# Designs tried in a protein design run: designed miniproteins, single chains. Part 96

Each design is a single chain, and the fold is of that chain. pLDDT is the mean over its residues in the fold that is shown.

## One batch from the design tools (miniprotein)

Design m3326
Fold by ESMFold2-Fast:
Structure m3326 (fold): chain A 61 residues (1-61)
Amino acid sequence: MEEDYEKAKKIAEEFLKENPDATPLEVGKAIYEKGKSLNIPDEVIKKVGAEYVAEVERKKL
């Protein structure tokens, strides 16, 4: 479970490094699609997705 969380977090971090101007929707979608392709559990994808979507929303507001 910790490994899956770290994998999902890495997906989010890599996406944001390559797309620093990404919208909250784009970040959430990227984490979901890539996480699913790597067989990361839905619960972990949702948790990491929510965290990074919230962070991007705060930064752009």
Scores: mean pLDDT 77

Design m3327
Fold by ESMFold2-Fast:
Structure m3327 (fold): chain A 98 residues (1-98)
Amino acid sequence: SELKKKLNLILFNYTKTHKDSSEKLKLSEKEKEILKKVKEGYTPELKDEETLVLRKGDEEIVYKGSKKEIIKTYIILWAEENLMNLSQKEIEELANKI
């Protein structure tokens, strides 16, 4: 998807200049649930700006939300996969670039 390509380019460019934040990220219960599913082997896919899909084999879980909520969640998952510590402010700023 074009949205996924654009977001991945923004995030990849951010890694070139980013320094790990010492600030602890406060996750919502929904964000914690989604992150737990990804750690259990579900693959996150950004279907559109308001739809995140988690897939594992034949299993599909669809999460719908606002554009900012879904993009923010995807950034959190990306940061975890890349072992990066992002502050709340950095996540909000990255989400606003979309």
Scores: mean pLDDT 77

Design m3328
Fold by ESMFold2-Fast:
Structure m3328 (fold): chain A 74 residues (1-74)
Amino acid sequence: MMEALQAEAAARAAELKPAIEKANELYENGPESEEAQRAVKEVAERVAEEMARLLLQAGVPEEEVKRKLEEMRK
């Protein structure tokens, strides 16, 4: 069970890695640009959503997942 979840987490991380690298490159070239700021925000939201989904698949209760996401967004 856990091994399959870890493999899925790694696959999701690999899928997000190019988007994260692209957002970071845009931010380094022009942090004040709307494109860079939007890219960073979109990547952060996607990471939060994938993390929530993985936690739910691991059997973490929805209430705990929501609480953890709220803490991350503070």
Scores: mean pLDDT 72

Design m3329
Fold by ESMFold2-Fast:
Structure m3329 (fold): chain A 104 residues (1-104)
Amino acid sequence: DEALRATQEGIAGAGEPNALGFGEAAREALAERLGISVEAAGKLLALLSPLSQMAVEGAAPEEIAARARELLEQLGLTELVDEVAALARAGDLDGMAALLREHL
């Protein structure tokens, strides 16, 4: 999947200063595609990108759920923690993305 690969490449550079331009462009492109704000797209990428990477690397569902809780708390979305964690344990990344999009 080209979109997944492009997202993974963006994630790999996300912690580096040289990745700042890619993060900005990725947020803008996602915002336009989904019809949401650039801020909302940034929050969605900050949540889904690490979780998707953990899933690809074969992390246990419980580890993905724990990371989802941490990221939601950092973004002030604590009311979604239990639902997102349940979807993460089920491996339902599409359901998680849909739920987050509704609340961002």
Scores: mean pLDDT 67

Design m3330
Fold by ESMFold2-Fast:
Structure m3330 (fold): chain A 90 residues (1-90)
Amino acid sequence: PPAPASAEELARMAEIEPGLIEETVAYLQKELGVPEEEAREIAELLVEGIRTGDRALYLEALERVARVLVEAGADPEVLAEDIATVRASL
């Protein structure tokens, strides 16, 4: 499980955080059809969870993805692949 980062580690995280959020938002919009507003909230929760070491935030982000996609009738295989892609990007 991720540990809380030091101030120096948070500064380094801030350098890559915009790119990670942007890539996650693009993936959710393009592959899963998640609206931009919801995709952004999900990406921010995911990155915040990793940055703070709060695994519950990370899991909440993934749960929100799953909920939105199930409501939209998405394929469970696509959902699993996209979650794995987001996790691998961390």
Scores: mean pLDDT 67

Design m3331
Fold by ESMFold2-Fast:
Structure m3331 (fold): chain A 89 residues (1-89)
Amino acid sequence: TKLSIVSVEVKPDGSVTASFKVEGAEETMIQVMLENLETGARTFLGLFKAKDGEVVTVTIENVEPGKYQIIAKDLQTGKEASATVEVKP
């Protein structure tokens, strides 16, 4: 099973959109977290059902300026994918 971050985009309003994909499993559950890399604070964004080859998109609104890591974890395999994103003031 392969989990990957497909894209991460920061909007001018401070919204962050992240897309991820799972391959090699018929269906799994993905946990998505946002970690502030300066403070270590983690925000749980949700649990998302993903099918083989499906792109799942998550939008986070009102993200404070800072440097973050988006972490997607496959709960069946324990595998993680992450991407760094910066929200500017």
Scores: mean pLDDT 80

Design m3332
Fold by ESMFold2-Fast:
Structure m3332 (fold): chain A 71 residues (1-71)
Amino acid sequence: SEAQALTVRFVRSLSTEQAAAFNEVLEQARAAPSREEAYALIRDFLKANTDLSDEEVDAVARYLVEQYLDP
């Protein structure tokens, strides 16, 4: 999928420090009281740490919430 390809590209572009911060954000998103809050946490990280467009940020964040945080 396009969202999966964007997510793989994003993850491969992270520095060691950014990867550590991203893992913390994913743990916070997993513990979030709602999917909407989990989505917002991931989107905020992507906007702060990447040059992705708003559309690409939304696609990657949705992919991560739906594929990574689903039981």
Scores: mean pLDDT 79

Design m3333
Fold by ESMFold2-Fast:
Structure m3333 (fold): chain A 84 residues (1-84)
Amino acid sequence: MEALREEMEQLARETEAQIAQITDPAQQMRLAIQAMREIARMALQDPSLSAEDRARLQALIARADELLANPELIDQRIAAYEAA
């Protein structure tokens, strides 16, 4: 249990450091989505998760997969940010 938590925390730290080095907003967003998806998949390995929490993590993974499969959706979100 502690090893999985340490891996998740390490992945979060590494992702944050990598995002800081990237100047392209689209690449930053893609990396953040990929990291969130991986962290959610690792969390699903915890057998003590409630059915409700498991369903929420599965929904989050499905949404992340949708965004990564359709880069155009990421570009649309960035364009909305630039307009603000």
Scores: mean pLDDT 74

Design m3334
Fold by ESMFold2-Fast:
Structure m3334 (fold): chain A 65 residues (1-65)
Amino acid sequence: KKKEEIEKKLRDVSAEANRKLTELYEQLRAVEPEDQAAVDELFAQIREVITEHRKKSEELEKEIK
């Protein structure tokens, strides 16, 4: 049961990260190429989502080892 709960949380974390990444990539496509500040901000947010997802996934996986 505990392992199944952790696996569900891992899926939820991945789904949330994918949702956020999809929204950020859509915003990136809509940004004017000349707006370098907006592009840099979106890349920073993308990196933050990826980093947070990795940390949360590693913490959850440690609970089932």
Scores: mean pLDDT 79

Design m3335
Fold by ESMFold2-Fast:
Structure m3335 (fold): chain A 68 residues (1-68)
Amino acid sequence: MPTPREQARALSAEIVALVEAQVAAGEPIDEARLRAMVDEIARILGMSEAARETLRRIALAEARRLQA
């Protein structure tokens, strides 16, 4: 069974791969799916509401930066 840290790392890699694939294909970023994956990381790690919101904003900002 993967640890919470291993699960979070795997989801983080999946987020990066998703964003890179969408950018390479010229597709818009699936922000709903990105938000859902960030929420899953926060749930797995037992993050506070403030930490979850910060992680979500960082992930979305990075995705938009890669798209620009």
Scores: mean pLDDT 77

Design m3336
Fold by ESMFold2-Fast:
Structure m3336 (fold): chain A 89 residues (1-89)
Amino acid sequence: MEKEKREELYQKAKSIYEKNREKNDAAFTDEQRDEIYKRIAEQLKKDFDGILKADVETKILAYLQLEDLYERGYVTKEMIEKVKEALLK
């Protein structure tokens, strides 16, 4: 996929992700958010091989989720790097 098209999809996905994150942060307590992020991290780990073979939009969304989860301490940097490599191929 062309770099420009990938960047467009990334910016669109990021905008949607940030909007949903703000809405969820307003709706949930810190404890509820922690449990949600733990569940998302475990699901991403289980589905990881499928994500690496998925469409570009799914990979971009997974990349955004993994970056957020990494900053929060729920996933490893290695997972982020593998999704980046899959997006560049």
Scores: mean pLDDT 75

Design m3337
Fold by ESMFold2-Fast:
Structure m3337 (fold): chain A 67 residues (1-67)
Amino acid sequence: MEEEKKGEELLNEAKKRIEQAKSFEDIVRIAGEALEKAREVMSPELYEKFREEIDKLVDEAIKKLEK
């Protein structure tokens, strides 16, 4: 329960920040910060799910920068 809510909050924060990022370096930094926070507060199982969602957000943001 608590870990799920924390994960959702971290994911929403990361998504907003990644969508506002204007460079590859900013995207990588934001994703890294989100993953570090998740690792500290989530179980390994929930962390894997969180990592997959962050990976999707990073891929979409990078595609937008390649225009």
Scores: mean pLDDT 78

Design m3338
Fold by ESMFold2-Fast:
Structure m3338 (fold): chain A 64 residues (1-64)
Amino acid sequence: SLEDQAREIALKLIEEDPNLTEGDVDEIVDFVLGLINGGLGDESLLEPLVKMAASIIRHEKESK
């Protein structure tokens, strides 16, 4: 499923970024699925959308 694919990509990203945790994976996945369901992307953009969502969430955490 798209959710499973997005989760796999997000898990790989958090392994490379010490500022992201397993708790952030659910937020990243939900964000990406929301964009796709809203017509702002599709399966072909899945990896760049996950990377963008992870970057946004990381910046939010750093700004607090």
Scores: mean pLDDT 80

Design m3339
Fold by ESMFold2-Fast:
Order: structure tokens, then C-alpha cells, then sequence
Structure m3339 (fold): chain A 80 residues (1-80)
């Protein structure tokens, strides 16, 4: 389970960071990197604990939603 979550989290984070890079907005890129780093920290915590608590699942979902918002913002800025 955690290996698949890690791979998914890495892929999503990379995708958002690449979108932010294409936008040319350094602030957005820094935000994308920070959110991706927080997502990976949650995955690390889940692996260390050997389980996924409801609180960790909710936090993981919140971070994924944030990455989605950043991706949309990056695409909007790249269109300008």
C-alpha cells in the first residue's frame, strides 16, 4: 500500500512542479515544491507507523487538493 501511495504522491508532485516551472512564476514554483514536500512527509509518517490514520488520510487528501489548485493556477498563468 505505502509503496503505491509514495509512487502516486511523487508523480502528482512532479506534475505540479513541472506545471509551475512552465508558468515562469517563481512564487508558485516554491509553493508547489513545499506542498509536494509536505505530501511526502505524510507518506513517510504513514510508512513509519505502518498504518494510515483517518487524520493522515484527510491531510493527504487536503494536500492533493492543494496540488490540484496549484496546477490549475500554473496553467492559467502559462496562458497569459
Amino acid sequence: MFKALREFAEKVSKSTIEAAERSGDEELLERAKKVGEELMKIVDEMEKNGEMTPEQRERFRELLEELSRLTQEARRLAGE
Scores: mean pLDDT 82

Design m3340
Fold by ESMFold2-Fast:
Structure m3340 (fold): chain A 109 residues (1-109)
Amino acid sequence: MSPLQKAVIEALEKWLEEEENEVKKEALRVALEIAKKTTDERVLRALLEAATLLMFEEDEEYQELALEALRLALEKGDEEATLRLLEALNTGEGEERIRRTRAVLEEIR
């Protein structure tokens, strides 16, 4: 396991233990599964960024969308599709980010 992969897994495990929001908890569980299965440092970095943003996000629509995107990424098992979904979650803010992420999710599905 790379030092980056180990650091990302340890961060996600700690955040999962401390999280009280059930949607965020499930998203962190899915993120942890992705982190355990990937060797792509781009995916690991984007995953850590997405998880960090999710922990501070209060928009329930974004929380549900992040969970849906992470579940799709895990289901597909494709690192380029995963990276595209994570980059969409990590780009912009508010309604525009939601709209863009839904478009990427629909394209990959």
Scores: mean pLDDT 86

Design m3341
Fold by ESMFold2-Fast:
Structure m3341 (fold): chain A 68 residues (1-68)
Amino acid sequence: MTPQQWIDYLSKVPKEEMVERLKEVGREMLRAGVPLGDIHRVLGEASQRVGLPVEEMVAVFLELERLV
């Protein structure tokens, strides 16, 4: 999935569900063998475009790092 497809998907998610959706997407990318650094770039870019607070983005990254 391209960064634009991730952004389009996430822009339809209610803000209160956004953190959980990002975690789910990140977990699926990890299961597919995508390197953690590339996951951080994709999710970070999507999060910045949709205006997710930095603190919530950091929480997603910490959760994904615990899985590696």
Scores: mean pLDDT 74

Design m3342
Fold by ESMFold2-Fast:
Structure m3342 (fold): chain A 66 residues (1-66)
Amino acid sequence: DREAAIERLAEETGEAFGEAAVTDPEAAARTLPPEEAARLAALDDEGRRELGYRLGREAGRKSALD
């Protein structure tokens, strides 16, 4: 099931990136484009988790579709 595989990878990648953005925001920022890194640095823990999760889901979906 293509959709199930895409969603699983998106969810796993999103969770991993979200946690990384909270536990080590500086290391997480190094993996991001400058604009997203600046956005992450300006956010609180909740915002960092949300941004990391969103970016991780996007990366996971892109990897599954490629």
Scores: mean pLDDT 78

Design m3343
Fold by ESMFold2-Fast:
Structure m3343 (fold): chain A 72 residues (1-72)
Amino acid sequence: VTREQIEAVVAPLGLRVVKVEGNTVYLEGDVSPETLRAVEAALRAAGIPVASVHVDGDLIKVTLAPGYRVED
């Protein structure tokens, strides 16, 4: 999975990719429970397997399933 592919999925939700680290992506924008659910649903619909989505400080932390890596 590339950073650009994730950006294309989350941009329509008003979110910006700020950091990529291995299988983890940090998103900036609205951190409401509704937005977190929308992120998980959109990534899975795009064929990107998500292990978890949660708030980490002021950012949304997305962890992909084991064996997946985000290419920056």
Scores: mean pLDDT 83

Design m3344
Fold by ESMFold2-Fast:
Structure m3344 (fold): chain A 62 residues (1-62)
Amino acid sequence: VKEIIDKLEKAIEEGDVETAKKLMEELRQISLENNKSLSDIFEELGIPPSFLVKVLKFLSSQ
């Protein structure tokens, strides 16, 4: 999961919307398989809620 987060951060920094969307879909799949919310997964990894907000804002920007 941490590897996916690291790739997601890089994709956002590079403006790679398609890669960021794909990585978010992978995180959603992990969330479903573990019966945990994305927020719970981020909290367990020590990732601040502000990172999830940043990701969502990036993906909503066209």
Scores: mean pLDDT 77

Design m3345
Fold by ESMFold2-Fast:
Formats: sequence, C-alpha cells, structure tokens
Structure m3345 (fold): chain A 80 residues (1-80)
Amino acid sequence: MTDEERARAFIEELERLVKESTDPEAQRLLQAAIDYLRRALENPKVDPRVALDNAFLAIEQAYPDSPIAKAVRELRERLA
C-alpha cells in the first residue's frame, strides 16, 4: 500500500467520523483536516506522512479527552 493510498483511506475514515459525529465543532475540525490532507496530496512538494502527523496532532490538541481523539489515536497506531 502506498502512502497516497493510506492517506486516501484515512480521509475516508475522517469523512465517516464527520457523518457519525453530532458535535458541530468536531465536524468542522474533521472537515478542516480532510481539506488539509486533500490539498497536501495534490502538492508533490508535501510529504503525505508529515501532513498526516500534523492532522493527527491538531485533532488531539483540540479534543484530547474526546471519542474522536481516541479514534484518531487508534488510526495513527494502525498507520505506524
């Protein structure tokens, strides 16, 4: 599996979390992370691994004790 394939799979999981979330603030943060990752994949100068790490860090910092942060941490461990 390529890094681009992993990043696309992660975007799909984030889109799933947006649909399952009832918190508008969480939905906006997840959507911002999706948009950021999509832009990073279009830019050949951006390392997809660095983009993923930055997206994970932003979500963990915004919602440290949330089910969303837990789900993101589990996904990060799967990608490591």
Scores: mean pLDDT 72

Design m3346
Fold by ESMFold2-Fast:
Structure m3346 (fold): chain A 105 residues (1-105)
Amino acid sequence: NPEEERRREERREIMRQKAEEGFARAQEEVKKLVPTEEELEERIREILENGRESGDEETGERTARLLRALFEGDRATAYRVQAELLREIGNEEAAEILEELAREA
């Protein structure tokens, strides 16, 4: 179906642009909040400890992975973490697009 294929490509392109822009902004914010690797390690430790204490260990580990990926410029890992979050809230389409973008990053 040419119309369906065109609409999916259009959506993928929009998501790609938003993901790239969102990553750049998030990376800038992370570097502002944790300007050194030592501060990054401290923040990650606090996130993981808070996750364990609140019983939401999985969210803590995911947040820590995203923070490290943003600090290191690891676009592939950042997209995969975002895809996991989108899948949990039932947005499978956006999650699949981010998984594809992660493979291309």
Scores: mean pLDDT 83

Design m3347
Fold by ESMFold2-Fast:
Structure m3347 (fold): chain A 79 residues (1-79)
Amino acid sequence: SSEEEALLAEFEADLEGVKALLDSQPRPSRELLDAVRQGIERAKGMLPELRKHYPKAAEQIEEKLRELEEWLEEQEERL
């Protein structure tokens, strides 16, 4: 649906914004890493409800969040 497509596009835009912010900093601070982790946890909390209405968008978002969480764990190990 157009609503599902708009939701996914907005999520992808937000994710690109996060990537741009991270790319602007050669060494992410603990505060920035904590903010990213909080963002991931909030998004994960929305997935069960999202999946009921937009299962394909929820699947794509879940995969992107998993990739971001793996990146975050790697960055946290380097602190």
Scores: mean pLDDT 79

Design m3348
Fold by ESMFold2-Fast:
Structure m3348 (fold): chain A 84 residues (1-84)
Amino acid sequence: ADELIRAATGAALVKAAEVAREQGIELTPEEEAILAEARREAATLPPELARELEPLLEELGEAVRAGDEERVAELLEEIRRVAE
């Protein structure tokens, strides 16, 4: 359970960071370290779960682009629930 939740939240962080970089936001060294760990955890995501999370990760990317903090929070909770 914890490993799948970590993998799913890692995938969500990677998606959010990709959108931030697309918008010209540069990460701090500490944020880059967190992202590197998130990438390692996301890489452990099982293919079936990755497919289930894909539409939620796409919506998360759009919410981050829009600056919609409430929608981001809702999508992160849904991603976590799918990984449980």
Scores: mean pLDDT 81

Design m3349
Fold by ESMFold2-Fast:
Structure m3349 (fold): chain A 119 residues (1-119)
Amino acid sequence: VSAEQEQFANELKEAILKDPLNVTLHKKALEKAAKYCLQQNSTQFETKLCLLDIIEEGYVKAVEEASPEEKEKILQGFDIFSKEYLIPLIEQVDNEEDKKLLEEKLKKIKEKVEEAAKK
């Protein structure tokens, strides 16, 4: 549900702005979102896509709200978060076509976060 996804994105945004490099805090903020996505979706692909959409919105909102110095830290935090949590999450997908689509989604999220940081 869109309203719940927006709330989860805002919770992630607040965690990022509180400590941009504390990716463990960011992961903790997403625990409820992960359960929501699992309950709403029947496939691994749809569940992970749901979570990536929330992550995209949260990081984009965080960089848009942040000061120029904080934007740089958020970009660094996103790179760490991606390598430590998002890439392993995608690697768990057994279907190669679904994995490729999730990898393309993560690439687009990175591009949107970097573009938002330039505003």
Scores: mean pLDDT 86

Design m3350
Fold by ESMFold2-Fast:
Structure m3350 (fold): chain A 81 residues (1-81)
Amino acid sequence: AELDAAIAEAQATIASLESNLQKYKDLRDKYEKNFKETGSSEDYLKYAQAKKKEIDYQTGLDNARSTLAALEAEKAAREAA
């Protein structure tokens, strides 16, 4: 069904966003540690860029989860009727 396909696509999008978010969380932690050890502007820029990407992916994930919740609520309402 069209709704089941939309739910599956939303779940796949969430999985991709979660993977990317985890990647940038790990990179942010790594680059923050490197910056604290070196004090270099290069390490600071890497840290700042990873932190920006973490925020962007977190926002994307929050939006995707809201979309999935709305689709699942619609499916549940249709099954209850």
Scores: mean pLDDT 87

Design m3351
Fold by ESMFold2-Fast:
Structure m3351 (fold): chain A 96 residues (1-96)
Amino acid sequence: SELVKELLEKFKSKKSAEEVRELMQEYHRKYSSPDLAKSLEVLELLSLIASPKLLEAKIKELEAKIAAGDTSKKAELERLKKELKEVEEKIKELIE
């Protein structure tokens, strides 16, 4: 709970997908363990918390491509928008 709240605040302060990815790498390195299972749990948590910002960036890129005429990306855009809502609900359940 406390770690989740700390990570959410840190990730909320980032404005770009690149800053989010750099923060993910920093925390993954900081909390890495010789125990692979524990390392995977940390990676899963970091991936979940970082997902909204990363999904928003991907959505923006796909919207730009569709606006430029690539209509083949419409299905992927709708899938990512749905995934963003699902991730936001999961994060909401982790905070009290």
Scores: mean pLDDT 75

Design m3352
Fold by ESMFold2-Fast:
Structure m3352 (fold): chain A 82 residues (1-82)
Amino acid sequence: MEAELAELRARIAELAAQLEANPDDKALLAEAAYVSAKALALEMLKAGASEEEVRERIERIAAEIPDKEVREAALEGAREAL
């Protein structure tokens, strides 16, 4: 889990740098949402959260994402962690 979280955090940093150069890149936004949601889900599970608590948290966050593709990417990222 720690090694996986470290890899996800490194990818988030790479995507953040790419988005600074290309802020309107929808594919980068979707990938960032996927990786960030997966990292959050894993961090919550590590902290002792239940699978249900993780799903509720991610669904709430995803509901605030206006773009459907980016929202679906976030939900998929969280699902991969469960």
Scores: mean pLDDT 82

Design m3353
Fold by ESMFold2-Fast:
Structure m3353 (fold): chain A 109 residues (1-109)
Amino acid sequence: MEEEGSRKALEGGRKGGEGAATAGGDKEGAELALEGARKMSEYAKEGGLSKAGLAGQIGAGVAAVSAGVSLTVSRLGGEGVDKEKGIKAAKEGAKAAEEGGKAAAEAGK
């Protein structure tokens, strides 16, 4: 079911990006979001050039860009308004990104 795998992959990437954005300038949250994006990309590569694999790579790119922006903000002295909320959102987003990557790998077989 490549359509379902593609949908889950894109949703995982979107949630990963939202988690990274919610982390804002928090270094720990941004690093967690970046790790999730990395895992998503690794799983999506197993889906190859299938629609699901390509959707997983797009989702991983979105999550990675959001995490990179959050890391840059943290290095420029940006303040996370709510550190606990940011870290929780980053963890949830990273998990969603990883599950999206796994769905891309499974559907790409």
Scores: mean pLDDT 75

Design m3354
Fold by ESMFold2-Fast:
Structure m3354 (fold): chain A 86 residues (1-86)
Amino acid sequence: MKAHISMIGNTAIVDATGLTREQAEELARRVLELGASSVFLERDGNRARIVATGLTEEQALALAEFIKELGADEVVLTKNGKTITF
């Protein structure tokens, strides 16, 4: 599993591949628990896109760590042209 988190203001877009349905649903739940104002989950086979609004940078970092705990080989977080790889 690999994931890319793109932060634009307080909006986080998570593009992930190699997710099970259960992992995608757990990820969407975690985004809400972290304090997102809204979450939208779209799936296409083993790909998932999550769009979350109202997420802080610190909450996005916690989300990246959670995706690693779900068994991701790589998580990339990009915000304001800066990139962190987990």
Scores: mean pLDDT 82

Design m3355
Fold by ESMFold2-Fast:
Structure m3355 (fold): chain A 70 residues (1-70)
Amino acid sequence: MTAEEALARALAARDSIGAAAVAGAIEMGKRSGDWETADRYANAALEAGLAGDDAAVAAHGRQGSEALGR
């Protein structure tokens, strides 16, 4: 799914940590133009957040920032 769709799902689930990570991926996607990578990391952060794995959400956020930080 798109990063925007992932954000909507995180917000609907009231996953504030996952929603913040997905919002970060969207912001980096806007700056880099690499929406394929942004969508991938947003979906990974959403899945981790819905599972309650805050450490995995943080790891996906860092990896997405590294990949999109050009």
Scores: mean pLDDT 75

Design m3356
Fold by ESMFold2-Fast:
Structure m3356 (fold): chain A 95 residues (1-95)
Amino acid sequence: SEDEEFSKWLREKHQEMLETPDPEEREKLAREVAEEIYEKFEEKVEEIVKEFEEKAKSLDDPVTKALLEAAKKGPVELLKKAFLLEVEAELKARE
């Protein structure tokens, strides 16, 4: 199905980011993934971003604050930051 192909593509991009040791190249990959997702699912992404901003305003943890700052720059920046934080968390868990 289209959803299965998209999920496979997203997993492959996540793995590519995990295998990219240079932070600048990793950020570039995360931006490309974020732009592709936003282009394909613009309305859904905008709804998710709005819900996140409304729910996150009462939270004071550093991760949520970083995501809120990214959201102010736009949906693509928020998605990019979220992917980078997920990759960084996985790399730390593998140490």
Scores: mean pLDDT 81

Design m3357
Fold by ESMFold2-Fast:
Structure m3357 (fold): chain A 70 residues (1-70)
Amino acid sequence: MNPEAQQLIEEAKKFLEKGNYEMALGSLVGAYLLSEPPDWEKAERAREALLEYRRTGDEEAAREAVEELL
């Protein structure tokens, strides 16, 4: 795995532990786009979850999305 992608997955885990779901989801978008090859499906799922969280503020749905994508 690209070291930058792995770093972003580690950052997403730390943000999840802090309850910062916006940063966790953003880190997962970057991680899956930087994977080799890029994981377009997981990147798109993370992006959709991030946009939905920004729209709704649904912390439970955002947390579940981060956990599913890790």
Scores: mean pLDDT 84

Design m3358
Fold by ESMFold2-Fast:
Structure m3358 (fold): chain A 81 residues (1-81)
Amino acid sequence: SAEEERLRAEIARIQAEIAEVLAKLSPEQRAKLEQWVEKTEPGVVARLREYAARGDRLGAMEVYLAALREVLERAKELLAE
């Protein structure tokens, strides 16, 4: 569908932006990001599993995209330190 294609393109774009920011982070900044991800990941995984269990593929993609945006924002905050 057009929505799935849009979400897939957005996910790819945000993943590329995350990779660019991650390449600029120091080892200490990467460790801080990893700790933050470890604390937030269980909640995201639970939501993804819920959408997957009901067959809501688009909803699962939107949850994943939102999670990627949060990772990108946190990585940018750390880079600005």
Scores: mean pLDDT 88

Design m3359
Fold by ESMFold2-Fast:
Structure m3359 (fold): chain A 67 residues (1-67)
Amino acid sequence: MELKPGDLLRAKEDINARTAGELTIKKGEVIRVLHISDDGYVMVENLATGEIGLVPEEELRKNTEKL
């Protein structure tokens, strides 16, 4: 799955924050990609909660679908 800023993704599974600055996303929630970092993290906005945080790019590729 190709990720770019502005993409809308739906979580297929719960994604749990593991470190400070990471965002927890519940299955079925829709997120917007804000910025893709070279360090393997993606800044996202959770549209259900309004929270902004980081998610590992690998978690988004495995556990979300592009809308």
Scores: mean pLDDT 83

Design m3360
Fold by ESMFold2-Fast:
Structure m3360 (fold): chain A 74 residues (1-74)
Amino acid sequence: GLSETLAHLAEAKEHRKLGEEYYKQGDFEKAAEHYLKAADYALEGARASTDPDLAESLRQLAEHYKKLAEKAKE
């Protein structure tokens, strides 16, 4: 439901922030780990959503976080 989707989105945002902080510090391995966790939480939010447009937006957000993780490991 919506509250479950919002909880997962909050977790995704937290890990996105941690990924950015580690990237800024030059810790690319930890940055990648947190970006991947952000992607996983965004996918969980998509699964919890009953709104197909919101679910698709969250899947696209997860793909964005996965690409950030790939850039961090380069």
Scores: mean pLDDT 86

